# Designed miniproteins, single chains, continued (3), part 46

Each design is a single chain, and the fold is of that chain. pLDDT is the mean over its residues in the fold that is shown.

## One batch from the design tools (miniprotein)

Design m9580
Fold by ESMFold2-Fast:
Structure m9580 (fold): chain A 116 residues (1-116)
Amino acid sequence: SEDLLALAREIAKRLGIELSDEELEEIVKLALVVDLNEYLDFELNIEDEFHKLAAYFLLGGASKVKAFYVNKETGVPFADTLEPLVKGKKEEIKTLEEWEKKLKEFIEEVKKELGI
């Protein structure tokens, strides 16, 4: 989906991660086929394909997550798995519930900006 690719591109931009369109397309394809809850030590309430893609990307490809963060400059939520790649200052989010709230807010902001 072009809309899912547009979301993936915007996520990479806001994290400061440089990825080609080919690499972004691979992330989209993997996000849609992975059972995210089988790879996490916690359960996410996945609402749609945009939520699934954003969660997969921002959790570093469904690897084992130890901590949750938000980028202090962009407001993008992300997991410790992406920390070596993410530029700028971060703040730790102490609960999964607050991190999921920030994830949903981020997705809705991006969808509005992209006209989706």
Scores: mean pLDDT 80

Design m9581
Fold by ESMFold2-Fast:
Structure m9581 (fold): chain A 60 residues (1-60)
Amino acid sequence: SAEIKEIQEMLKKLGYYDGPIDGVYDGALRAAVIKFQAANGLPVDGVADEETKAKLKELT
């Protein structure tokens, strides 16, 4: 999915994700989302919700 690729690229730019930009939401991407959420005081649910996406866009 284009949205998942965008999330992968933003997390990679911030150093949280080192996997491929393939548009697949796997365990490695979920772990990167969890780490990012914990680092930024967001709810740690491992879901790239609108609040998580907004914070990623703010920092990239």
Scores: mean pLDDT 81

Design m9582
Fold by ESMFold2-Fast:
Structure m9582 (fold): chain A 95 residues (1-95)
Amino acid sequence: MSISELLQLLLTPEEELSEEDKEKIKKAFKIAELIKEEVEKNPSINISFDEFLTLMEDLVPRFSTLTKEQQETLYILHKASDELIKKAEEKVDAE
């Protein structure tokens, strides 16, 4: 799942989300939790959380309506390399 796809799902009302969409969101949160420490040590993109919030608010009119947890999840995934995310997806799928 791309960050753009996750962002659209998080901005969709829960009652409009399919069962599959809800599972995608849960998987993304689990991936972010799993990679958080590695991302902090070896980020693919060097950007602060405040800089990320400013960037996302400029690009996405409703980004400020997301919970802090949702914003932090997107931030972690934004800083992660595609390879790190894929490895985490494989590990989550094995659990």
Scores: mean pLDDT 81

Design m9583
Fold by ESMFold2-Fast:
Structure m9583 (fold): chain A 71 residues (1-71)
Amino acid sequence: MSREEALAAARRVLETAPDRGGIASGLGALAKDSTDPEAREILAEAARRAREAPTTEQARKAGEDGVRRLE
């Protein structure tokens, strides 16, 4: 997917994912499907940070930081 499609999809993951695992898995899947290398790297890092986050709130913040970097 394009960078714009990845950005829209990442926002949807953050809106709909119920927990830390859902955020990490959703962002990780988007990283694998991204054709833009920069978007792929940003999403992969956001997914890793979400997975390592101690709370769902901090995982969501890691995802939001990734979304800001995609803009």
Scores: mean pLDDT 83

Design m9584
Fold by ESMFold2-Fast:
Structure m9584 (fold): chain A 71 residues (1-71)
Amino acid sequence: NARELLEKALKAAEEGNLDEAIDYLFQAVRESDSPLVTLALMQAVLAKRYGKPEEGKELLIKHLKRAIDEL
């Protein structure tokens, strides 16, 4: 269930476990074709790539909540 994976990713992100959130998002993308799930994954990857973990975490949480609301 993609929604359950997104909820797990959101909890991991809120706890500061960005790598766990990314792992759940990779699984969610495989179960859902929603562009909102893809956007959340891209945000997580960009946050990790550009070394702004606090700002990236806030944006990731925002995108995850939107994806969950729309599923």
Scores: mean pLDDT 76

Design m9585
Fold by ESMFold2-Fast:
Structure m9585 (fold): chain A 100 residues (1-100)
Amino acid sequence: ALPEVPDLSGLSHQEQLEALAAFYRELAAWERSQGTPEGRALATRLGVIAAELERAVAERVSEEQAKALLGRIRATLRAMAAETTDPAVRALLERAVAAL
């Protein structure tokens, strides 16, 4: 099953980053499970995003730094969506952007 979009309401900025890191990690695992070359490529890129979020959590970044990071991740996901020719992959990336 596709990972559920986390509810970020009422969470601290640290808890939001942790929830999003877990979401992108699960989404990457789901993409790998599809067994396609496109899924593997997307999983690798989503894994990089999850790792960046995990690093921000470990470093206890400020709320302002967290918001800036989420803005950069949103831009990266939009660029990934624009690069894909597969409508299903694009829709999945758009769902990932919406989770931010």
Scores: mean pLDDT 80

Design m9586
Fold by ESMFold2-Fast:
Structure m9586 (fold): chain A 97 residues (1-97)
Amino acid sequence: MEAAEHFREAARAVLEEDVERAAEHLTEAVLALDPSADREEVLAKAREAFEALLNHPGDRKGNLEAAATALEEYARALAGEISPAEATERAEALAKA
């Protein structure tokens, strides 16, 4: 599925610290799942989230790896490898850690 590929590409961009590429791919993934979503609003929120992640004090590398793992779990859920609920729980656990 195209959405799964966008989540994987966003994960790669996060690890490369490429905020613009990460935000664009996350936005395309969201729009593939919900075509009614406001592209500009989603893109702005995604950019803010990734910029906050890069500027967070402490374990920056660990935070980037956790975010990339969460995006990969969403990609796996969309590919049918894990349930969407399981992917969401894993992503939330990583975001709170």
Scores: mean pLDDT 73

Design m9587
Fold by ESMFold2-Fast:
Structure m9587 (fold): chain A 55 residues (1-55)
Amino acid sequence: MRRLIAEFEEPGFRARLYLDEDGVLYMELTGLSSGGSSPAAEKLSEGLNRAMEAL
């Protein structure tokens, strides 16, 4: 079963992280993001860090 462990949304970009029972991470991305105001890379890193804590 997959559990939602992190979610973030930025203008034009949405990402969700799920953790499976087997410890497999799934990431769903919608749209493209880059740009000045929203550090998508930092948000993604925070999501991964949260996922690692959930393992």
Scores: mean pLDDT 64

Design m9588
Fold by ESMFold2-Fast:
Parts: C-alpha cells; sequence; structure tokens
Structure m9588 (fold): chain A 86 residues (1-86)
C-alpha cells in the first residue's frame, strides 16, 4: 500500500511538471500545426500516466487511484481548452 501510494505521488508530481512545460511550449510555438502536435503528445502522455496510476493501485487505495487518474484526464482536457484560447 505504501509503495503504491509513493508511486502515485511520484506520477502526480511528474504530471504536474509536464503540464506546466506543455503549456509553456504551446504558448511559445509560432505555428498552429506545432501547437496541435504538442497537444496530441500531451494528451497521450496524460492518458499513459492515468493508466499507470490505475495499474499500480491496490484495493485499499481504489478511491484514491480513481480520483488521481481522473484528475490527470482533466489536465489533458484543460490543455485542449487552453489551445483554443490561444
Amino acid sequence: VEEARRRIEELRAEADRFYQETVEKIQKSTSLEDKEKLLEEAVKRFNELAREIIRVGTPELTNYVVAEALRLVGDAVDLEFLLKKL
């Protein structure tokens, strides 16, 4: 349980860093095509991280695992929304 919790916390920290880096890269990109490529890669990465959180979870952490995975999917949706505002 403790090992699974630690891994989920590490994945969450990685997702938070990746989100910030992706937003900066999208804002600095000069072409729409480059922005779309960055968004596609980001959505794929967040889905991979959400899958990993679900994979490493244990029965005792089910609610926590689901909440963290859904939060990462929400970050991916937020990135898509930010692209439309730029």
Scores: mean pLDDT 69

Design m9589
Fold by ESMFold2-Fast:
Structure m9589 (fold): chain A 90 residues (1-90)
Amino acid sequence: SKEDIAEFQLRLASLYARAELARLPDEDAQAAVDTAIQGFTELAKLYLSEKEKAEVDALANKYKSLDIRSREEAIEVLDAFTEEVLKILQ
């Protein structure tokens, strides 16, 4: 279904972003996770209604406001954001 294709593409994008974050030093983690959240948000919007787009934008702003100091924290934040966006898609 269209929903299955969307979930597959979003999970694949998250997997690639996690792999990038895992290779970066801690000092680059904040900028990298903010970039990943923004890219993931724009990808998700291709599959969302106007109401859901506003909800995802609010989540992206919330997660980008977090103070991220390590690669490990960046991966945890990306994972949490990904799961929340996938719940909106359902």
Scores: mean pLDDT 85

Design m9590
Fold by ESMFold2-Fast:
Structure m9590 (fold): chain A 85 residues (1-85)
Amino acid sequence: AVARVVATPESVEGEGDDEKVVEAAGYGAFAAVRSAYESGGDIGKLKKQVEEGLAEDVAEYTGKEAEAEVLKGTKDYLEVEVVAK
């Protein structure tokens, strides 16, 4: 299953072929961008941490093995792709 998610501090939207993967990825991405925004952090500097956290959260929620890739990250924007098998 593949999910693509875009998150800002105010909203999150996602699409994919597995609703649970989209939900887990969306929640995690929103939490990550909100945290970065509130702390003055930059997701581009936290890319590896965000990718590992999202993969773990999706795997735990869905029971599938998951990988996450940050396609674009700033202090107030996150675009990710998550693959779960």
Scores: mean pLDDT 81

Design m9591
Fold by ESMFold2-Fast:
Structure m9591 (fold): chain A 97 residues (1-97)
Amino acid sequence: DVEKELEEAREEAEREGDRVALERIELAEEAVKNGYTKEAQIEALSKFLRKLGVPEELIEKLAQYLRNGENTEEAREVAKEIAKIVAETLEEERRRE
């Protein structure tokens, strides 16, 4: 049950003060509850990544790959770059606590 898992993850992130995890969970909860279309989900993800400081060029490339459903090496490289930026943001937030 995705909704239940998100609720439990949210409570844990709130207890730990993990702001980035909370924002991620909130976006996922909204997507599940509102039944967004694929395009709306891609837009929500793009806004979230932009808040985390991910460069617009990488966000645009990821959005194109998601729209096309392609799982190429190029798509995976873009996803890895984004994951690295997200991880660095999470580390910065943890250090400030």
Scores: mean pLDDT 70

Design m9592
Fold by ESMFold2-Fast:
Order: structure tokens, then sequence, then C-alpha cells
Structure m9592 (fold): chain A 83 residues (1-83)
């Protein structure tokens, strides 16, 4: 199996995906906060693979949210280092 690196995707695409998932799961308030933070970035890095063990929509949402929160933290750290 080939390990592919994370792809750069427009933040707007990721935001739309999160909104759809949050609406389906009734968790829009959690996503509203994340969307606000993401809107400060033009692009984010996304892994192409979702763990095969993630069959539950709640678990999928948690994984996606965690990955995006990590991206936000990394960008904040990068800005701090450049300043």
Amino acid sequence: MEDEPEELVPTSVVIEGLRVLAEQLGRREEVDRLIEELSEFETVRWGLRVPEDVRDSDSLFAVLKRRLEEQIEEERRRKKLEE
C-alpha cells in the first residue's frame, strides 16, 4: 500500500464538508467555532486516508475535527516562530 502525503486543499472545501457533517450529526455549534478559526487560512493540508476503523459518523467527525484543530495549532505555531 502506498503512503500518500497530505494534500493542500482550499479551506472553503473543508468548511463545506464540516458543515454538512455537523448538520447531519446535530453538532453545528462545535463546527461553527472551528470554521471561524479555519476562515483565517486560505488552504489546509488534508490526509487522503481515513482510518478503516472509522465506521461511525461520530468517530469520523471527531477525527476530521481533530485533524483540522491540529492544522490550526500548527499554523499558529508557525506564525509565532516567524514573528
Scores: mean pLDDT 66

Design m9593
Fold by ESMFold2-Fast:
Structure m9593 (fold): chain A 97 residues (1-97)
Amino acid sequence: SEALEHLREAARHALEALKAATAAGASPEVLRKLVEALEHVAKAIEALKKGDYETAIEHAKEALEHLEEALKEAPEEAKPHIEEAIKHVKEAIKLLE
């Protein structure tokens, strides 16, 4: 599934963002938002594997919200990774709708 591949890429980029943010000494709030985004991407992937497209879209949208909030306060080193994760989540949502 093309949507599944985009969600997997979103998870990969979000994890790189979390690593970069941690190394740069980001606030606990930024780190929490990135962890919550990763958890929602994982839940979207699980739902999509089960054919539950409605639940997959819901979790993908929650991941998007957390990524966009993290981007506002993230260190510069993490921003490119957050932006790539956002692009992949948006493409996955578009493919599922």
Scores: mean pLDDT 92

Design m9594
Fold by ESMFold2-Fast:
Structure m9594 (fold): chain A 70 residues (1-70)
Amino acid sequence: SEEERIELLRKSVNITAEDVEKWAQEHLEDEARKEEFIKGIQELKSRPIESAEQAREIMRKIAEMLRELS
């Protein structure tokens, strides 16, 4: 069902965000940049997911934030 699909997308977004936060805590050396990056990921993770489109947008933004790291 669409509801089951959206629930799966919510779980996928949460898992991805948590993995990215953990990676940042372990690998980013600049504390100010680390804090800002993690806060950005946490803001994205807190967004409501009522549709697949909203989930895709959050995933896109997480990928973009990772891409901006050298």
Scores: mean pLDDT 85

Design m9595
Fold by ESMFold2-Fast:
Structure m9595 (fold): chain A 85 residues (1-85)
Amino acid sequence: MAEEAARRIEETLREQGYTVETERVGDSVIVGFSDEDTNLAAALKINEKGEIESTVLGLQAPPGESFSREDLEKAMREAVEKLKK
């Protein structure tokens, strides 16, 4: 169930133009995502039942400001690591 929910979220985010990484942690799946156009980096954790149990906003820039792809991907990875507990 977690894998199916993660796959649907991953597909939706990629259709919206996000860079997406998924990682399995026991029976849970963590989905990290980032996008240069919106300057957003975040992650969410899906439990064994397919429910979103946690979300972390890693980075978001205000309009007119930008972060590099490397900064956004780093923030996304840091958000993923915070959810591995």
Scores: mean pLDDT 78

Design m9596
Fold by ESMFold2-Fast:
Structure m9596 (fold): chain A 102 residues (1-102)
Amino acid sequence: MKKAFLLVGYGLLPGKDGAVGVATFVLEDGKLVSIGFDFQTVPARNEEEARRAAEELAERVKKELEEKGYEVHVLRGSTDDALEAMKKEAGMEPKEIIDFKA
């Protein structure tokens, strides 16, 4: 079975711009086969505008993956939330998943 987990993030940058991104974790037959990152900078005057842009990016990525036959799960929060969801789904230990913290 093909599954994808999306971790959605956003933040405000100086100058009324927002940074928005989606980390995509793709599993096939319980194995992590790829990790993708979609990132963009958008005009955002506040966190609400940045959050909305991040949600729009996540919905676009979700639709693209669903069209390819993936079951897509959108996760909110930290990388730790994504790792926990992937661990439960794939039976993977946290140490077997890449830490995406800078």
Scores: mean pLDDT 69

Design m9597
Fold by ESMFold2-Fast:
Structure m9597 (fold): chain A 68 residues (1-68)
Amino acid sequence: MSRIEELAKAIAEARRILEEKTGKPVSEVSEEEIREAIDELEGLSEEEKEFLLQTFKDPSVLVREILS
């Protein structure tokens, strides 16, 4: 599986965790809540967690990674 596919799955999983915990869509949650959801994901490095946080703040980060 490519890094981009793994990151996309991790983003989807973090969104699911956020919605389960807060009852809110990801667009309405705080950055701290997003970070906590990412921290619950298994098998991610600190660098990958930081990248996921950046994609939630700015979805264009994921687009740039795909185009690279």
Scores: mean pLDDT 69

Design m9598
Fold by ESMFold2-Fast:
Structure m9598 (fold): chain A 85 residues (1-85)
Amino acid sequence: STQQQLDVLLTQLEIANFNLRDNLTYNPDNIDLLKEEIERAKKVVEEVRSNYDKFTPEQQKLADQMIEEIKFLIEEIKKKIEKLK
């Protein structure tokens, strides 16, 4: 069902957020892994945005919060990568 697909997208968004935070903490020097996780997170964010109007207001609020966290983590990782150049 459409609702089941939307629930899966929100779960994928939560997993992407977790993976960025986890890898930044435990694998901070693995630049290739961090870049890979950024690209995965970007794809999930794009899929959530493409389906945004199909979510309930509560799901939209949750998605907005997770997307902002993902954006913050991506910028922190980019700053870390830039320092290694």
Scores: mean pLDDT 87

Design m9599
Fold by ESMFold2-Fast:
Structure m9599 (fold): chain A 80 residues (1-80)
Amino acid sequence: PLPPLKHQFVPTPEQREELRREIAELEEQAKRAKDMSKEELEELLNRASTLEGRALLLGDEEGAQRLRQIRDQLQSLLSS
């Protein structure tokens, strides 16, 4: 047998579940973002940015896209 092309870290189901839970919570909070203060919006934006990086490291492109959508919504509100 040939060796693998790259030694890739495979995330655990627990790590993926934790990420999905945090994404869902951010999505829920983002629904109320219009009623939030700028400080709360910045906190959500920072959280979404951090989780997007984690999603990319875990190979969760769908999670990363959802987090990007959250960031876009929050940035739009902060820029308005």
Scores: mean pLDDT 77

Design m9600
Fold by ESMFold2-Fast:
Structure m9600 (fold): chain A 81 residues (1-81)
Amino acid sequence: EVEELEKKLEEAIKEAKEAYEEYKEAKAKAKTKEDVLKAIAAELNAIGAAEEARLIAEKLEEYGNEEAAAKAYAALEELGV
């Protein structure tokens, strides 16, 4: 079901954006060693969310939905993840 994959991709991109914003916020607020560890954890979460979105985009390409995949790749590049 292509439409379901497109919805999952939109959700994954949202999750990646949210995780990346959390990482930026944690990094900006880091003043202690514990804060630095929180920022690292947020960075790992952002990387994981972005990778999930890439995998879904790759599957959409395999099903011939190159436009949706291209939009996802562009969004992930804008995040820098």
Scores: mean pLDDT 80

Design m9601
Fold by ESMFold2-Fast:
Structure m9601 (fold): chain A 68 residues (1-68)
Amino acid sequence: SAAEIQAALARLEETYAALLASSEVDKRFAEIYRRMLERLEKEGPTEEVNERILREAEPEVEALREKR
């Protein structure tokens, strides 16, 4: 029935959400890189701006890598 199919889809969505939650570290890495891209776009991509943004993000990236 349609109700059984919808229940199965809901279970898959819940499972997927749980897998995403267990990948919180990966999500936070993506968020860091998104912020870096936004800053590059806003300030204009120059060598100095790019290096500054990378260095500023480095401690946050390293902290996440230590969590594995």
Scores: mean pLDDT 71

Design m9602
Fold by ESMFold2-Fast:
Structure m9602 (fold): chain A 94 residues (1-94)
Amino acid sequence: MEALKILDETEKKLNEIFEKYKLPEEVRQLAQTEIDEIKKLLEEGASLEDIIRKMREARNVLVAQLRKLGYPEAAEEVENVFDEAIKKLEELLK
């Protein structure tokens, strides 16, 4: 499934950012929970539009949390990773 590959790539890129910035386990757990929930919805047959909406929600939650914790550069990289993933998912709606 192409959408699942995009989610797997997103998870990998997020983990690289978490290691680069040495982010707290709390943020890593939040990100993993969000991605796992989105993957579960996709497996349960949720529409691609619903998956895209959930990706935007996850982006907003993680970016806000990172900025609140004082990691604005990590927040920007996380936002960019989600925005690229959302763009790829939107291309699948063709």
Scores: mean pLDDT 87

Design m9603
Fold by ESMFold2-Fast:
Structure m9603 (fold): chain A 89 residues (1-89)
Amino acid sequence: SLEEFEKWLKENEEKLKKADERFLFIAELFKKDPSFREALEAEVQELLQTLAEAAKAYEAKDYKTAIEYLEKAIKKAEEIYKKALELLE
């Protein structure tokens, strides 16, 4: 339900804030060095596709599926962030 979705957002506010911070870090990195874009392009495209699926599920009022895709997006953002840090050394 929408109510369950809103509760999930509130309960995961800190995780969502961290994921947003990770996403902004990746975006800044891509602006500074095109080689990072090429190295991370596939993972970032997968993240964007996951977010698009979450939005599609939300629009269809399939809130459970929307939550599942958002959880996948949070995990992918963290994985991309860690990979980016490894590339920076």
Scores: mean pLDDT 83

Design m9604
Fold by ESMFold2-Fast:
Structure m9604 (fold): chain A 57 residues (1-57)
Amino acid sequence: SAAAEARRVLELLRAGEISIEEGRARMEEIMSQIPDPVIRRIAAHELERAIAERRAA
């Protein structure tokens, strides 16, 4: 599912296993498959939070 894929990408991004650029690209692809605009917005917020956490570490 798109939600499971998004969760995995966010885990990899937070763990530093993928680059910020790769994480953003993968999340944008996943979000393009989510028809619910509310769920897409939540995914976008979680992506930005994960990026901020990664940069603060």
Scores: mean pLDDT 83

Design m9605
Fold by ESMFold2-Fast:
Structure m9605 (fold): chain A 108 residues (1-108)
Amino acid sequence: SLEDQLLEGLRQTYEALVDLFATHTSPDLYQKIKAIIDDGLEQITSLVKKGDYEGALEYALKTADQIVDMIRQALRQGQISERAALRALMFVSMAVSTVYVMYQSKKG
């Protein structure tokens, strides 16, 4: 289904984001961001499967806000390069966009 394809796309986007942080940040920062991403993927997938597309979008936005805040702090502390941060923000945007497409497809 389109929903299954979009969920797979979300999983792949979050995996790429985790891999980027594994390569370009400290182990401590990586573990914190990975925990947020893993929770986000689990909760969004659960909400989508039960038909709560609005809740899934709200959770995707909450997850994005947490990751963006951590990226901003890491940039200020010199724990991530500007290029890696920009790539991470691109993947965060892609994840939210994927959930938004699911939400829009069910609203009309």
Scores: mean pLDDT 88

Design m9606
Fold by ESMFold2-Fast:
Structure m9606 (fold): chain A 70 residues (1-70)
Amino acid sequence: SLEEERGAENATKAAIEAAKQDPEVARGVLRQAGLVFSPELTIRVAEEVAKAQPESADLFREVAEEFRKQ
């Protein structure tokens, strides 16, 4: 669980940095990561990125909704 938590933190930081450069690319990377992460972790990362990047928040909330419906 600590390793999973650390992985989520690292993924969140990387996703936020990617979103600052290119939100569309960052969203695509997060969707790919969702194939490895649990839906809950993917939703968490997406919501944290949306909070950190309000100007592109809709893109990441879309990913969170996608994984919530699984």
Scores: mean pLDDT 78

Design m9607
Fold by ESMFold2-Fast:
Structure m9607 (fold): chain A 60 residues (1-60)
Amino acid sequence: MIITEEELKKLGKDPLSLEEFKVGDEVIKLPSGHVFKKKNIEPYLKTENFDPVDDYPIEL
């Protein structure tokens, strides 16, 4: 998923890096509903299978 201007209005900061989302950012939405920058969450998901915000188990 790529962030558009409309999506940016609904998103705050990446919970992993605390960086603001920008138009054109690639993101991944987890089953928990939390949205993360793809560059930050992909390495995390290779070693962990839990949502970093609420430790919810992730089925990819």
Scores: mean pLDDT 68

Design m9608
Fold by ESMFold2-Fast:
Structure m9608 (fold): chain A 72 residues (1-72)
Amino acid sequence: SLEELIRELEKRKRELEEIIKELDEQERRAIEAGDEQSATRYHLLRLVYKIALTGEQIVIERIRRKKAEAER
């Protein structure tokens, strides 16, 4: 069902948010340690996961909109 799909995508969204937070913390630690290579790596990985999170958010909103339209 669309309700089950929304729940699955919301779970994936929460998992992505947790990964992004961890990468942000790792980037900060690398900067504080003067490790520019690790800081850059964590920054780029965080960007990739932020793009994935945006995609999940767009899909969830589209499903919610379609469900609202169909139930009218």
Scores: mean pLDDT 86

Design m9609
Fold by ESMFold2-Fast:
Structure m9609 (fold): chain A 64 residues (1-64)
Amino acid sequence: MSGEEFIKEFNKLINSDVELTKEEAIDIAKTIKETLSEEQFKELLELLKKKFPEHKEEVEKALK
């Protein structure tokens, strides 16, 4: 799967009715990070910040 396809699938997951916890989302992001370019990873990080606006700092720190 390409990095672009990973971002699309992740965006679908985030926008689904599934109650995805902050911890689960971060774990998924860490798992796919190695398959993403720097640009794709920034896009993923922005999607996470939009989904968990109250936890922006924690998300950034966990994925650094």
Scores: mean pLDDT 73

Design m9610
Fold by ESMFold2-Fast:
Structure m9610 (fold): chain A 81 residues (1-81)
Amino acid sequence: LSEEEKAALKKIFDKFDKDGDGVITLAELREYLGPKGYSDAFLERLIAAADKDGDGVIDFDEFVAFVQRDPNFDKTDVAKL
């Protein structure tokens, strides 16, 4: 990723990370994306795919890596969130 793309993803990450602890939980994703029509099953799959540590949360580096490696997840879709 370019520095500008990483900065844009960080701004989106910060919108999900409402408590500022540097990780995104399923609860935070559901609160932000649920009203936008995303299902719990989709959000659980997203966390499972991004969560390399298996702790049920996504840090910023895992989020960036997920966006880069998942061919079905367009970074433009993340920017719409």
Scores: mean pLDDT 66

Design m9611
Fold by ESMFold2-Fast:
Structure m9611 (fold): chain A 83 residues (1-83)
Amino acid sequence: MDDFIREARLIFNRVRNADGTITRAEFRQMFAELAARYGLPDSIVDQAVAWADQADTDGDGTITRDEFIQVARRTADAVARNA
C-alpha cells in the first residue's frame, strides 16, 4: 500500500504544528480520514491510536513525523496481513 503511506504523509504535512509534530487528537482525526478513504474498519483507528500512544515515549501527547510514519507502516502491514 504505497498510496496509503503517501496519503498519510500528505495529511501529516497539512495538520502538523510549527515544530513538526501533531497532537493525539489530530492523529486520531487523520487516521479516521485515512481509514474512511481506504474502506478500513473503525477498529483500525483505535488500534493506530494505541500504537501512537506506545510510540509517544515522553507521554507529552505529541506525535513526531517519524512516529506517525512508523504507525502508518504498521497499520498498512496489519491491513495487508488481513486481506
Scores: mean pLDDT 73

Design m9612
Fold by ESMFold2-Fast:
Formats: C-alpha cells, structure tokens, sequence
Structure m9612 (fold): chain A 75 residues (1-75)
C-alpha cells in the first residue's frame, strides 16, 4: 500500500507539472491569437483570464481525483 501511495504522489506531481505547462502554453497562445485577430487589450486579457480559470479548474479536478486515490490506497 505505501508503494502505491508513493507512485500516486509521483504521478500527481508529474500531472500537476504537465497541466501547469499546458495552461501556460494555452495562455500564451490565447494572447498571441487575440493580438493577431486585432482584439483590444481588454478583450485579450479577458480571454486569457477565461483560459486560466479553465486550466485551474481542470488542474483542481485532477488533484482531487489523485488525492482520493491516494487516500483510498492509504486507507
């Protein structure tokens, strides 16, 4: 059981890092696309904020699922 917990904690750390990188890439892409499309700076920042919120929600769900699995493996 302890080995399973360690593997899940490692997976959680790796997935958090991957999701953070993907979120940063999405924000950068959203900002670039907005500029190319000629959107106002205010609209671009709103799009980036929405992308950030979605990334944070996705990461939160992944963290919660992995924390539940860790708890189940640990009892």
Amino acid sequence: MEEEVKKLEEKKRTMVEMYRGAGEALEAMTRSVGKIAGESQEDIEKMVEEARKKSEEALKKVKEELEKKIKEARE
Scores: mean pLDDT 78

Design m9613
Fold by ESMFold2-Fast:
Structure m9613 (fold): chain A 57 residues (1-57)
Amino acid sequence: APSDEELARAAAQMAGLSVEELKTLSEEQQRNGGAAVGQLFGMPAEEGAAKVLRALA
């Protein structure tokens, strides 16, 4: 499975943003991006969201 950092980078790339720009978004937007990319990597949406939120903290 991808690391928290790899998933955050993937979420940023999917949104057309840098990781720094992704950090400026709301927690809900960060969670939504993490959920979406997590599912693309075959993990539960809530796991992807949690990984991205941890990487951005």
Scores: mean pLDDT 82

Design m9614
Fold by ESMFold2-Fast:
Structure m9614 (fold): chain A 80 residues (1-80)
Amino acid sequence: SIAEKIKKLADEVRELYQKALEAIRAGDVATAEELLAEYRRKAEELIELLEKVDPEQAKEAKEWVEEKVAELEAEIAAVK
């Protein structure tokens, strides 16, 4: 179902965020940048599905993702 697909993508997005933070803490900038790119891609897929079922929730998710991307970019810049 679409709900199952949304749940799976949300879990993947959460895991990618955690892996990116772990790479940053390890000083592995290259891996952190690759994980951030994958996070953006999976988050975009999640938002696209949410737009089909709840456009208001999709807007909130997009704003939250933009905030998390900015946080990861700032953390990566701090360890470069």
Scores: mean pLDDT 86

